# Ledger of designs, part 53: designed miniproteins, single chains, continued (2)

Each design is a single chain, and the fold is of that chain. pLDDT is the mean over its residues in the fold that is shown.

## One batch from the design tools (miniprotein)

Design m5935
Fold by ESMFold2-Fast:
Structure m5935 (fold): chain A 73 residues (1-73)
Amino acid sequence: SMKERIREILEKTRDRLSPREYEIVYLVEVEGLSYEEVAERLGISVKTVRRTSTIAYTAANLIAIGDEIDASL
Protein backbone atom coordinates (compact mmCIF):
# COMPACT_ATOMS: atom_id res chain seq x y z
CA SER A 1 0.00 0.00 0.00
CA MET A 2 1.04 3.64 -0.22
CA LYS A 3 1.18 3.80 3.59
CA GLU A 4 3.69 0.94 3.61
CA ARG A 5 5.87 2.71 1.02
CA ILE A 6 5.76 5.95 3.02
CA ARG A 7 6.84 4.02 6.12
CA GLU A 8 9.87 2.65 4.22
CA ILE A 9 10.79 6.15 3.02
CA LEU A 10 10.50 7.49 6.58
CA GLU A 11 12.76 4.69 7.82
CA LYS A 12 15.43 5.74 5.30
CA THR A 13 15.09 9.46 6.09
CA ARG A 14 14.99 8.98 9.88
CA ASP A 15 18.71 9.74 10.24
CA ARG A 16 18.30 12.97 8.24
CA LEU A 17 15.39 14.34 10.27
CA SER A 18 15.57 15.88 13.72
CA PRO A 19 13.71 13.86 16.40
CA ARG A 20 10.92 16.45 16.31
CA GLU A 21 10.62 16.38 12.51
CA TYR A 22 10.56 12.58 12.52
CA GLU A 23 7.84 12.57 15.21
CA ILE A 24 5.70 14.99 13.18
CA VAL A 25 5.99 12.94 9.98
CA TYR A 26 5.37 9.69 11.89
CA LEU A 27 2.22 11.01 13.57
CA VAL A 28 0.80 12.25 10.25
CA GLU A 29 1.82 9.44 7.89
CA VAL A 30 1.90 6.34 10.13
CA GLU A 31 -0.58 7.21 12.91
CA GLY A 32 -2.90 9.10 10.54
CA LEU A 33 -3.42 12.21 12.65
CA SER A 34 -4.50 15.46 10.98
CA TYR A 35 -2.10 18.39 10.71
CA GLU A 36 -4.24 20.26 13.25
CA GLU A 37 -4.15 17.39 15.76
CA VAL A 38 -0.35 17.06 15.50
CA ALA A 39 0.08 20.83 15.83
CA GLU A 40 -2.08 20.89 18.98
CA ARG A 41 -0.36 17.86 20.51
CA LEU A 42 3.17 19.20 19.97
CA GLY A 43 2.39 22.88 20.58
CA ILE A 44 3.57 24.02 17.14
CA SER A 45 1.95 25.71 14.16
CA VAL A 46 -0.04 23.83 11.50
CA LYS A 47 2.31 25.48 8.97
CA THR A 48 5.29 23.71 10.58
CA VAL A 49 3.48 20.35 10.51
CA ARG A 50 2.51 20.83 6.85
CA ARG A 51 6.04 21.87 5.86
CA THR A 52 7.60 18.87 7.62
CA SER A 53 5.08 16.44 6.11
CA THR A 54 6.02 17.76 2.65
CA ILE A 55 9.42 16.08 3.13
CA ALA A 56 7.79 12.62 2.95
CA TYR A 57 5.65 13.54 -0.06
CA THR A 58 8.63 15.13 -1.82
CA ALA A 59 10.73 12.00 -1.23
CA ALA A 60 7.96 9.80 -2.66
CA ASN A 61 7.55 12.09 -5.70
CA LEU A 62 11.32 12.20 -6.34
CA ILE A 63 11.41 8.39 -6.37
CA ALA A 64 8.47 8.29 -8.79
CA ILE A 65 9.32 11.09 -11.27
CA GLY A 66 12.60 12.74 -10.25
CA ASP A 67 11.00 16.18 -10.17
CA GLU A 68 12.10 19.24 -8.21
CA ILE A 69 9.49 21.00 -6.12
CA ASP A 70 9.48 24.63 -5.05
CA ALA A 71 7.80 25.91 -1.91
CA SER A 72 4.16 26.49 -2.87
CA LEU A 73 1.81 28.42 -0.64
Scores: mean pLDDT 65

Design m5936
Fold by ESMFold2-Fast:
Structure m5936 (fold): chain A 67 residues (1-67)
Amino acid sequence: PTEEQLERGVEVAREALKNGDYKGGAEKIAEILGMSPVEAMKAVYDYARKHKDFEAAEAALKGIRAL
């Protein structure tokens, strides 16, 4: 995935945290990154953690657990 795709993934993860739709968020992130939902959420989690975005990292972790 590109950095732009990862940034879009972070935005979707933050929205999933706000509305509690972790499954819908994971599906959208998978489409953006062109990966399976689990791999896409792991990529977003790693990217968010690297950039100290704790909200997005938490959302991605919850998304993985919801899958």
Scores: mean pLDDT 81

Design m5937
Fold by ESMFold2-Fast:
Structure m5937 (fold): chain A 56 residues (1-56)
Amino acid sequence: LTEGQRRALAYAKRHVPEAYEELKKAIEAGDFDRAVRILVEKLGLPEDAARFLVEN
């Protein structure tokens, strides 16, 4: 996992634990569009910030 991906997962686990497993599966599958969607819709992150975390 990248540093950004680890930070996204840590945030989800702490603040929205119900989204954690879905986000983890998306990242592990390399489905970054799905991971960005989860971060935006479930965690309320701006799309730019979500994409930065997933790709970095």
Scores: mean pLDDT 85

Design m5938
Fold by ESMFold2-Fast:
Structure m5938 (fold): chain A 91 residues (1-91)
Amino acid sequence: VADEVARLAAEEVPAAVERLIAEGRLERAVEAAEVALEAARRAEDPEVAARAAEAAAEAAERVAEASEDPEIRERAERVAEEARRVAEEAR
């Protein structure tokens, strides 16, 4: 179950985040990146965890670049940093 959730997050979260950014729903976009990061942390397969974490990092970096709200930007930057760490440790 956890690996299936992480695989779906890796596939769907990047597109969902781009759509949410286009709609101006930046807080929802950060939440989507956080969900992908949590899925990566719960994954038991290292390859699945790494892919989900990379997707979370890329999504969070996109939100940080798109956001003018300093709280959302800081939150997205923290998600990106943590996701990059999870991806590297899973390899």
Scores: mean pLDDT 84

Design m5939
Fold by ESMFold2-Fast:
Structure m5939 (fold): chain A 64 residues (1-64)
Amino acid sequence: MEKEKAIEELKKAYDEAIAAVTDPRVQKALRRIGDRVLKNADKMTPESLKLAAEALRRLAERAQ
């Protein structure tokens, strides 16, 4: 449950970041980061997943 919630928050942060970014380079970076994290989500702690989501949001804000 906790981990699944963190994964869902990460997915939302990932999608929101990609939608917010207009720079193709940043979009590719976000996709690459999201793919790596989501691929190994089962091995990550909820804290790590939330940290990744926060990093994605920070990246999106800088790209705007």
Scores: mean pLDDT 74

Design m5940
Fold by ESMFold2-Fast:
Structure m5940 (fold): chain A 93 residues (1-93)
Amino acid sequence: SAEELLEKAFEAIDAGDLEAAKEYILKIIDLKTEEGFEAAFEAIDRLLEVDTEEALKLALEASKYLLDHSETLENILRAIGQILRAIGLLEEL
């Protein structure tokens, strides 16, 4: 479920295991459900809060993947917002 994958993604992010975090986030997005997209936005926001180069690069990659799989205007705009935030934070490093 999206909830279980999100919990695993948060655990991986908090542990600094960005390879595992990436796998869980992409699995969440691949569910292609409204619940999955919401969970993916939350996981990407967690990566943006970590504010390390590797976490921000993963946030950028994941938000681009999320954009490619977004079909609603709301999800497209949210994904673009996360892409722009990741780029802005990377430029501050």
Scores: mean pLDDT 87

Design m5941
Fold by ESMFold2-Fast:
Structure m5941 (fold): chain A 85 residues (1-85)
Amino acid sequence: AEELYEKALKLFDEAMNLYAQGRYEEAVKLFEEAIKLFEEARKKGHPRADVLLARAYEMLAKAYEKLGQTDKANEYRKKAEEVRK
């Protein structure tokens, strides 16, 4: 669980840097990879995985919004809300 969470954090941090640079397509790819690892960490009971998974979904939604992909942005915002409940 911890190893998956740490790998997801590194990918999330890299995606955040790409997003800040306006490199939205590349940021989307790394956010999607981070989300997969956060989901696995969550399944294995990692206590911090839910918070970062929700945040990763929010950032993926924002990146898709920047790319004009409104339907995907709305989908991932809903996923972020589900993780938070």
Scores: mean pLDDT 85

Design m5942
Fold by ESMFold2-Fast:
Structure m5942 (fold): chain A 63 residues (1-63)
Amino acid sequence: PLGMMDVSLQTTVDRVESGQLSVDDGVGRINTTADSAIRRGVDPQLVNQRRDDAVRRIRQLNS
């Protein structure tokens, strides 16, 4: 479900922001979460928008 994906993406972002995950590890986890959501029937366009937003957010921490 979309809500479970959103929780997982937010948890990954929070862990990168707190220093518990590197940016690269965070990107890997975001991609895994997004791919899993697509496999479970969530709209790929919506998933990719959420993925891109989450990746952009964590990459801003090192910019």
Scores: mean pLDDT 81

Design m5943
Fold by ESMFold2-Fast:
Structure m5943 (fold): chain A 84 residues (1-84)
Amino acid sequence: MSEIEKFKKEAKELAKESLENIELLSLGAPPEFQPLFEEKKKKIEEYLKIALESKDEKKREEALENLKKLLEEIKKLIEELGLS
């Protein structure tokens, strides 16, 4: 697998896991958290698009790191809400 293919695969898996975790949060969290979840979904989609479509290697790397950071933030929120 080329480095670009590897990055795209990793980015897709990170985005998928983050979106699945947000779906779990949406089922268990109070309604007041829904705007926060929608904001995080938008950020996941934005960074995924950059990771998949940007011609700039540095921008792709930064997007991948942002996807990793978002996943960690989402996992922490699941723990804080007792949904882990």
Scores: mean pLDDT 81

Design m5944
Fold by ESMFold2-Fast:
Structure m5944 (fold): chain A 75 residues (1-75)
Amino acid sequence: LTDDQKTAAIQRIADAILEGSEDPEAAKTLALRVSKALLDGNFDEAKRIVEEAAEKGLISPEAAQRILDVIDEAK
């Protein structure tokens, strides 16, 4: 991934998390964790964080699927 591709993926993921969450602070924290995993090249970790957030009800299952799709596109 180039820096531009990483930035675009992070923006798309952050938007999906914010749309899927009722708590802006929790959504921002989740977006930062996912972004860090992506910047570290840990795509499996990023997906795990998203799946765990959906299981806990922090984001909707629909939002989780959109985020996972963006991670796969960025890979």
Scores: mean pLDDT 76

Design m5945
Fold by ESMFold2-Fast:
Structure m5945 (fold): chain A 92 residues (1-92)
Amino acid sequence: SNLEKAEEYRKKADEYESQGKLTEAAFWYLKAGNYYLKAGDYEKAIESYERAIKLDPRNAEAYINLGLAYKKLGKTKEARYYFQKALDIITA
């Protein structure tokens, strides 16, 4: 299921982060967030995307999908903020 893949990829990201493999960790946090988003677990999607952004602050995809997750929760101000951050990265 989407949730099972999300949990697997989050665990993989945690393992890479604990090893100092930050680029790999960011990639797996992004993938985990995407599967949490597909599963409708918007809170865990947000947590995973925030970890991805912390490790890779120029990842426009993570900002776009973080904004989408906030929009799904009805948090329109936060959604607009993250969509703007993605646009700033793409147009930099």
Scores: mean pLDDT 90

Design m5946
Fold by ESMFold2-Fast:
Structure m5946 (fold): chain A 56 residues (1-56)
Amino acid sequence: SKVEEAARLAYELLKKEGIEADFEEMLRLAEEVIEEDPNASVDLAGLAAALRYIGK
């Protein structure tokens, strides 16, 4: 699904920066982003989810 693809992208982005994120949390954040903007691309939703995670 688009949510799972965005969450996976967010997870991999954070992993490249040395951050081992919780994948369940990434799914939750990606779902929130896509619910707020259903037209967001997977790339934009994934980046937004990753940014929300590190902003905590």
Scores: mean pLDDT 83

Design m5947
Fold by ESMFold2-Fast:
Structure m5947 (fold): chain A 79 residues (1-79)
Amino acid sequence: SYTADSEEKKAELEQTIAKGSPEEKALAYYELGKVYEDEWEYDKAVEAYKKALEIDPDFEEARNELEKVIGIRDALYRV
């Protein structure tokens, strides 16, 4: 159930990324990063948060989540 809901949410967020305003795109990348983080897809989460920050460099929540996820990934993968 929740896995299917996550795929639908990702599809919706990708539509927002394609069609939305810069503010909507930054928020969509941030939410996409959170979805990947919940799925333990840390590399994809990092990429999504970086995209949010490329659009809005002052996006504090995206920066905080990026730093957190990089720390988790590095602890797990030693990259």
Scores: mean pLDDT 81

Design m5948
Fold by ESMFold2-Fast:
Structure m5948 (fold): chain A 79 residues (1-79)
Amino acid sequence: DEELKKLFEEAKELEGKSEEEVKKAKEYYEKGLEYFEKGDYKKAIEEFEKVLELFPGNLELNMEVGVKILEAAVKLVFP
């Protein structure tokens, strides 16, 4: 998601996050997407939660990642 990647870069400038923190967030998000595509929704949720841990105060990013967590949770509960 190009828009979510843009939100990570904006968080770097606006919230004083380091390049390493943004890189970590992108890695966790990409891992979450990989697990989601493989049907491992539990691991997808775990990786998406790690993104939220890096940006707990970013409402826009938390909303976007939160939607992905909800999608994975729905698939996990209703397979």
Scores: mean pLDDT 78

Design m5949
Fold by ESMFold2-Fast:
Structure m5949 (fold): chain A 66 residues (1-66)
Amino acid sequence: MREEREREVLERTRRVLREEYGLEEEDVERLIEMWRTRARTQAPATEEELEIAEKLKKREEEKRKE
């Protein structure tokens, strides 16, 4: 049942990121991949993953302004 719960969380996360934060589909999937990788391996974030995180912060800022 763990996979089903994780899938539910991921689907909710995708929806929130797309609907509420207005992220691009590619950025959403990349962020989900980051989340999955960290949950599985607890590896530190890569440069690209950090760049995606920065994009999220910028979109958050834009959402606040909007």
Scores: mean pLDDT 66

Design m5950
Fold by ESMFold2-Fast:
Formats: C-alpha cells, sequence, structure tokens
Structure m5950 (fold): chain A 62 residues (1-62)
C-alpha cells in the first residue's frame, strides 16, 4: 500500500521517499485526503512552498 509506505517513510524522516509514495497513492485515488496532506507536508519539509504543494495537489485531483 503506497499510502502506508509513505507514512512509514515520513515517520523515518525520509521525506523524498514519502513524497514518492504519497504521489503514487494520489495517482490511484486523487481524493484521498490523507495522501494529499502527507504529500503537502513532505513538500514543506523538502523546502517547497505551500502554494506549490496546493497547485500540485489540484493538478493530481483533476
Amino acid sequence: DALAAGKEAFAAGDYETALNYYGQALAADPRNEEAREGLAEALEKLGHSGEFARRALDALAA
């Protein structure tokens, strides 16, 4: 499960791996709120702005 793998990576501080898995979870289910929030938080940890995260999430939901 990509969502579970993303959570484990995030908890381990591996934000790049968490971003990849949360992205995979959103590709499978664009409306998964947990994956959307995880992706946004991982992007914030990697130094991306909240505006960038929001735009990326909107693009995936389309």
Scores: mean pLDDT 74

Design m5951
Fold by ESMFold2-Fast:
Structure m5951 (fold): chain A 55 residues (1-55)
Amino acid sequence: SMEEIEKVVEEGRKEQQEVLKEGEEKNIPATVLTARLLRIVGEEVDRILEIRRAA
């Protein structure tokens, strides 16, 4: 449902915010941060596709 997709997007957004905050606190290189953010987005897409297939 759209509500499930919205929840997945919101959870991904929060996870991205946590990664960015940790990156700032620990001075993580931008390339590493970018790779982590892309991984989160990939996981988000996979979850959305699973929800859509279940519907």
Scores: mean pLDDT 80

Design m5953
Fold by ESMFold2-Fast:
Structure m5953 (fold): chain A 58 residues (1-58)
Amino acid sequence: SKYEELKKEIKEKTEEELKKYREKGDKRGEAVVFTSSSIILTGIDLDKELEEKKKKES
């Protein structure tokens, strides 16, 4: 589904950004990237659940 593809892209982007901050020794940057990624992934999951719920109300 489009949600699965989006989650894959976000995870890959997060891994790339985390690597950059880890190489710099920026622990706060790592925390920000991790937190932001978690919020985005949660938002995608919520959108998916809302779409699926609308289909079940019929």
Scores: mean pLDDT 78

Design m5954
Fold by ESMFold2-Fast:
Structure m5954 (fold): chain A 60 residues (1-60)
Amino acid sequence: ASADDYAVAGAIAYLEGDYEAAARHFAQAVALDPSYEAARRALAEVLEKLGRLEEAARVR
């Protein structure tokens, strides 16, 4: 799957309230394309919702 496919999957999981799944999908999008600013920002926001503040700071 492409980085865009993972970003879409992450957004769907987020809308369903599954923040753990959203974080995993956005992390895969960032791994495939580290320059994907929208996915990196979405990952940081999801990590903040999960209370994983140190990981969120490293992604920003």
Scores: mean pLDDT 83

Design m5955
Fold by ESMFold2-Fast:
Structure m5955 (fold): chain A 67 residues (1-67)
Amino acid sequence: TKEEIEKEIEKLRDEIFELSRRLHAMSRQVLAEEGFELTPQQRAEVDRIIHRMEEYDKKLKELESKL
């Protein structure tokens, strides 16, 4: 139903917000420390967060198209 789709959209937006918060925290660390570079493990984590956000954005668009 439309209500179920709207609830899924809200949940996905909350999940995107949380991932964005984590990404922003990592960006602050890079900016705060002169000469700081992310470790390979931290770069992999950033890549995972970005990929997950892209998956959620795609799902969000699919759900919005059903409204």
Scores: mean pLDDT 77

Design m5956
Fold by ESMFold2-Fast:
Formats: C-alpha cells, structure tokens, sequence
Structure m5956 (fold): chain A 100 residues (1-100)
C-alpha cells in the first residue's frame, strides 16, 4: 500500500518520498488518521513543529478517531510543546491522554 511504501521510505530516512506517499494516500482518503499521524511524525523529525501541531490538531477533530490514536496524538503534541519550551501545555496534553 501507499502507507507501507511511505513507512519504508521514512525508515530509510527519505522524508521527501515518505511525505509524497502519505500525501497520495490522503488524496484517496483525506480522513485517514494513520496517514495524518505518520505525516505529522515526519514533519516533527524535520523540525517543522508548527506544521506537525496543525496536522495533529486535524487528527483530533476526526469524529471516528479511536481512543488509542487519540492518546497517541495527545502524547505527541505533549512532546512537541515540551520541545518548544511550553511545559505547562505539554503536561496538559499528557494528562488528557492518560485520562483516556
């Protein structure tokens, strides 16, 4: 699948190809939570924290998001906010994830 090709590219450090494959997957299914989460992880690895936050916030707005994917996204948002020095916000997201 496109998601599998994207993950393989990411594991090889080819972030550009990984993004291309995830974007192709999202063209077919714009509400693919896993593709959005993985795309945001790549943005985070590239240091594009503000873009990663926006994509994770998009995931949190999905009505069919599983509790497991929600908890993962909240923990990843906490990690980004910690990197940005926003410790209080990071702790809030971590607490929200732990409450699920």
Amino acid sequence: SLVEKAREAFEKGDYEKAIEYFLQALEKDPRNARALIELARILYKQGKYELAIKVYEQVLSLPELTPEDRAEVLRLLAEIYEKLGQTDKAEQYRAEADAL
Scores: mean pLDDT 85

Design m5957
Fold by ESMFold2-Fast:
Structure m5957 (fold): chain A 92 residues (1-92)
Amino acid sequence: LEEKLLSPDIDVQVDAIEELLELRKKSNKAEEILQKIRPKVINSDDPLLQERYRLTVLFLKDVPIEELKKRLPTFSPEVQALVEKLIERRKK
């Protein structure tokens, strides 16, 4: 799961976020995983990875969809596409 969250593949990232949401329902491991990868994200020179991490944290904290929509335009187009794919999978 940690490796998937750090993947540059958008479909792998969507799968990883969905796995984290499932883990959150059963245990505190989702939070532990985010804390474990946080230093790698912070020390990364990849701003897209940092944005994806922030988005994943917001999803796990159950931030209202209305608030998430307000923040979406502040993310890169790549991260916006990731959110659109997550919404699409929930719909179908």
Scores: mean pLDDT 69

Design m5958
Fold by ESMFold2-Fast:
Structure m5958 (fold): chain A 57 residues (1-57)
Amino acid sequence: SEEEKKREIEEVNREVAEKLREIGDGIDRGIAAGRAARAAGASEEEVRALIRQGMAE
């Protein structure tokens, strides 16, 4: 039925949105880590390493 089809589409859309949010959260963590490291006087190499670490969490 059309109602069943709508529910299935909504479920898939929810799952996709959750995955995209997880990716966005990782990027935000990386950026925040990099900003904090720069503020603390870390080297550019250390900043890049912390961004990668934050994104991987």
Scores: mean pLDDT 80

Design m5959
Fold by ESMFold2-Fast:
Structure m5959 (fold): chain A 88 residues (1-88)
Amino acid sequence: MSPAEAAAREAAGLEEQARELEEAAREAEAQGDTLLAELLRRLAELAREAAARLREAAAAGDGAARDATLARLQAEIARLVAEAEAER
């Protein structure tokens, strides 16, 4: 695949994951789990932001920016999960 095709595929995957997380957040909210709903919405927003940055990196031809975006997303997910667990 070209770098642009790879980044577009990665971005599309993150956009799909964000939609799934948003739906899970609505289910959690309906069950009264406000903390879980908040966590899931934050994760969905991170996935959307990462997808946008991946598309930008692909347009710039910047593989290092793509790799940095993915590493940052992984670190932010781990941080949010740890914070949510600490709040329980």
Scores: mean pLDDT 77

Design m5960
Fold by ESMFold2-Fast:
Structure m5960 (fold): chain A 97 residues (1-97)
Amino acid sequence: KKEEIAEILREAAEIAKEAGLEEIAERLEEAAEAVAKAKSKEELTKAIAEGLKALSEAQLLVKDEEAQKKLAEAAKRILELAEELGISLAELIEAAK
């Protein structure tokens, strides 16, 4: 499940990179690595929160409608996987502060 979240974040990074959003793509890649390497629920929650934050920014800046839809689907899937891992939306919002 955390490996799936990391993969989704890496796919989102490629979409951001293709759109010229290099800084956001780097943040998504860093978040994917942090998710994959997380050893605790706290580390995992922080990594997912940073990934979702970067993904939200990518959604706002990407001009291609299909890319926007893929990023929205990625965010939804990450939230579903986080819930399966016992991480609530409230915990993700708190971690993103």
Scores: mean pLDDT 85

Design m5961
Fold by ESMFold2-Fast:
Structure m5961 (fold): chain A 95 residues (1-95)
Amino acid sequence: SEEEYEKLKKLVDEFEAVVDGYLPHLSPEDQAAVRARLEEVRKLVEEKKPIGEITKALFDLADYVIQALEKAGLDVTPILETVRKFLEEVKEIKK
């Protein structure tokens, strides 16, 4: 529904805000990959693709960011907490 896509858009925006804080700490290659994946998730939401496709793409993005942060030697705890909150909010949408 339109309401579900509006909630997903808000969740993507919130996730992007967290990721933006970490981007400068990643390698140039990983920064480019993260930006590309984030734009792809945004496109899926704008095109109203199935919720499962959007959530999968967002989780793939989160996994990529976590691995990139680990390569950079950064604490991944904040991003893991963001993923946990995202899971709870997605559960409310799918309810």
Scores: mean pLDDT 78

Design m5962
Fold by ESMFold2-Fast:
Structure m5962 (fold): chain A 57 residues (1-57)
Amino acid sequence: SAKEIAEFYVREAELYKKKGDLEKALEAAKKAIEIDPNSEEAKKLLKEIEEEIKKKK
């Protein structure tokens, strides 16, 4: 289902974020939202990753 595929990309985004690969984390989070636009978890993760990118500059 779309929800399960989106959750897979959410987990990928979380892993890349932990590794400090914020660019790939952002890409995965965007993909999750593309697949399931109603994913609150993916939307929260996207905002968190964007905030980390902004602070790391």
Scores: mean pLDDT 82

Design m5963
Fold by ESMFold2-Fast:
Structure m5963 (fold): chain A 67 residues (1-67)
Amino acid sequence: MEHLELGKKAFEQGDLEAARDHYLKAVAEDPGNVEALENLAEVYRKLGDEEEAARWRRAAELERERA
C-alpha cells in the first residue's frame, strides 16, 4: 500500500494537502485500513476541517469494532 507510506512522509514533512491526497487514495484502495482512516482524520483535523475529521474518525472506529 504505497499511498499510505507516501502519506506518512508528506505528513512528517508538513505537507498536509499531499498527505490528505495520499491517504484518500490509500482508503480508496483499502476502505478497511484503520491506520489510513485514522491518519486521514488527523490530516483533516490539522487542515481545520472538523466535519471531515469526525467522519473519518468514525469510519476508523467502526472498522476497529469489526476487526
Scores: mean pLDDT 83

Design m5964
Fold by ESMFold2-Fast:
Structure m5964 (fold): chain A 71 residues (1-71)
Amino acid sequence: SRQEELNALARELHERLVAAGLSEEEAQRITVRVLLLIAEGREDEALALLRRYLSDEEATRFVRGIAELLR
C-alpha cells in the first residue's frame, strides 16, 4: 500500500541520517520536518535540508519518492 511504502521510505531516510552521523532524536526530527515540508509543497526546502546531511543524489531520491507517495 502507499502507506506501507511511505513508512518504509521514511524508515530508510531515518536510518541513512543516523548512518550520516545524526543521533536517533536528530534523525527523527529531520525526517518529520522533511515529511511536513513535502506535504506543504515545499519540496525545494526539504531538498536543501537533506543536502546538509546527504549527497545531492540521495537527497533528491528521498524527496521525489516521498512526494510521489504523498500525492
Scores: mean pLDDT 89

Design m5965
Fold by ESMFold2-Fast:
Structure m5965 (fold): chain A 75 residues (1-75)
Amino acid sequence: MITVGPVQVSENDGERLYSATARDSATGATTVVTFSAEGRHLGTVAVDAAGEVLPIDAEAEAAARAAVRAALAAL
C-alpha cells in the first residue's frame, strides 16, 4: 500500500519548491517528487529501505504528484 506524507515547502535561491514523499509498505520503497511553485515537475527519486536508488514506480510517483498538485491548488 502506498502512503503519501505531508507536502514539504522549501526555498532555494528565492525559488519555492514543493516536495511529497510516497512510501510503499509492500517493498519499503520511498519515492520523492519535487515541483516548482509554478507547478512544473522538476524531478523524481526512488530509494529502497537501505537508501539505494530504485527504478521509479509509476503508482507511487502518481500518488506523490497528486499530493503536490492538491497543495498547489489550495494556494
Scores: mean pLDDT 81

Design m5966
Fold by ESMFold2-Fast:
Structure m5966 (fold): chain A 74 residues (1-74)
Amino acid sequence: ERIERILARVSELADASTNLDDVIELTMVIIGLAISLAHKAPEEEALAFVERIAGQLSPDVAAKVRAIIEEERA
């Protein structure tokens, strides 16, 4: 599933990060995706929710998360 692929890629990004603030922000995205998946939210609602979270992140982290979403939607 697309949400599962996005979750996996964001998790890999968090694992690769050495910056604690970045790890915290990426973990917020991971939690949002995991909850959406657990509650069987429609894909578009899950992605809209993650985009809302991305709007609260630092610009650099938000750009990386948005790039993953855009690539997986292609």
Scores: mean pLDDT 80

Design m5967
Fold by ESMFold2-Fast:
Structure m5967 (fold): chain A 70 residues (1-70)
Amino acid sequence: SEEFEKEVILALAEIDHAVWLRTAPPELRPEIERLGDEYIKKLENAKSVEEAEKIYQEYRRRLDELFARA
């Protein structure tokens, strides 16, 4: 069920994206939107669960960097 595990990681990223857009200061939303679009697309094209996990971890790190400015 590697496909299922990748789908779960993608779903978590999509939920994170939606939540962060809702909670972020308006001035950060364009950057969060671009970041989410970029990493969700990468996750859709991930070849393995290991790759998907790495992409998701990078996405979360980048979100933390954006919120450090808020």
Scores: mean pLDDT 84

Design m5968
Fold by ESMFold2-Fast:
Parts: structure tokens; C-alpha cells; sequence
Structure m5968 (fold): chain A 77 residues (1-77)
């Protein structure tokens, strides 16, 4: 559980940083940070063996999706 929680926390943090970079127009940095966030999320998903652990991964994924959605909407403006 600890390893999965740490990976998910880092993934969400990187997703937020990617969104900030995207909002500033730094598309290259945003892409790098988003790719790292997705990689950590994937690693956590591979380690998730219980329903509780899978729920944590799903919650992190939903948070990351919302962060990305807001970043895209801001960039369109």
C-alpha cells in the first residue's frame, strides 16, 4: 500500500505541474511532466492487487483527468 500511495501522490503532483506549464504555454515541459505522471500512475496500477488499492488508482486517475481537462480549457482561452 505505501508504495502505491507514494506513486499516486507523485503522479497527481506532476499532473498539477504539467497543467501549470500548459497554462503558461510551455507545451514541451507540460508534455514531459504529464508523461512522467502517467508513467507513475501505470506503475501504481501494476502494483495494485486489492480492491482498495485499485480504488486509489482510479481516484488518482480521475483527479489527473480533471487537472488535464482544466488545463486544456484554460489553454483554449
Amino acid sequence: MKEIKELLEKAVELAKKAAEAYAKGDLEKAKELDEKAVELLKKAAELAKTEEEQKLVKEALKKMQEIAKEAVEKAKK
Scores: mean pLDDT 80

Design m5969
Fold by ESMFold2-Fast:
Structure m5969 (fold): chain A 80 residues (1-80)
Amino acid sequence: SLEEKLEALEEGKLQMSPEEAIELLIKALDHPDPRVRALAARLLGLQGPNERIIEALKKALSDPSPEVRRAAEAALKKMK
């Protein structure tokens, strides 16, 4: 599942390119489960600063879930 892939990525168990990881995580920000969206936002913060990540996280600041908004804020703060 997507959740299993995100957890495996966090644990360093997935062999994928940075581009593939970023695409997976941006897709996960659109998941119906706010827990999955919050995890995706946190993991995007670990990928380092790039335009696609910053734009995706900025949209997540307007997420209906406060958990997701907090995760996006924390991720963007790390990208200073």
Scores: mean pLDDT 81

Design m5970
Fold by ESMFold2-Fast:
Structure m5970 (fold): chain A 82 residues (1-82)
Amino acid sequence: ERELLEKAIEALQKAIEALKNGDSETAVKYFEEALKLLEKLGPKYDIAIRNVKKAIEYAKQGKLDEALKYAETALGTVAFLR
């Protein structure tokens, strides 16, 4: 459980870095990795899961600033619940 959470945080951080570099495709891959890990951790992370899904939607649309806002919210939620 702790190992999955650490990997989810790492994936979110890598996705955020990719967004800051303008690499939406790499960001989406890391967000999808984080999403799968968070879904395995269960309903405690439901709010973070919703924010990651929004980050994926905006990143796929090239709306990187909006994707970044949702991604940072998701990371903050996950870190707080750790």
Scores: mean pLDDT 86

Design m5971
Fold by ESMFold2-Fast:
Structure m5971 (fold): chain A 73 residues (1-73)
Amino acid sequence: MEEERRRLRLEAEELLSLARMRLTLARRLGDEEAIAEAEELIRLAEEALRALEAGDLERARALIEEVRERLRR
């Protein structure tokens, strides 16, 4: 359990960092749609971290998967 929680936290933190980098790039390019998408991904990644803090591993996994899928597209 603790190892899985730590792994999910690391994944969420990595996705949050990637989303923040995408936001920085989108702002430099002035891409309004990309800015909105990156801001939403940051919000979802932060929500995943809050779910992990609350012990809701199922919610955290779902949010992590959603962010990962959207970053792939």
Scores: mean pLDDT 86

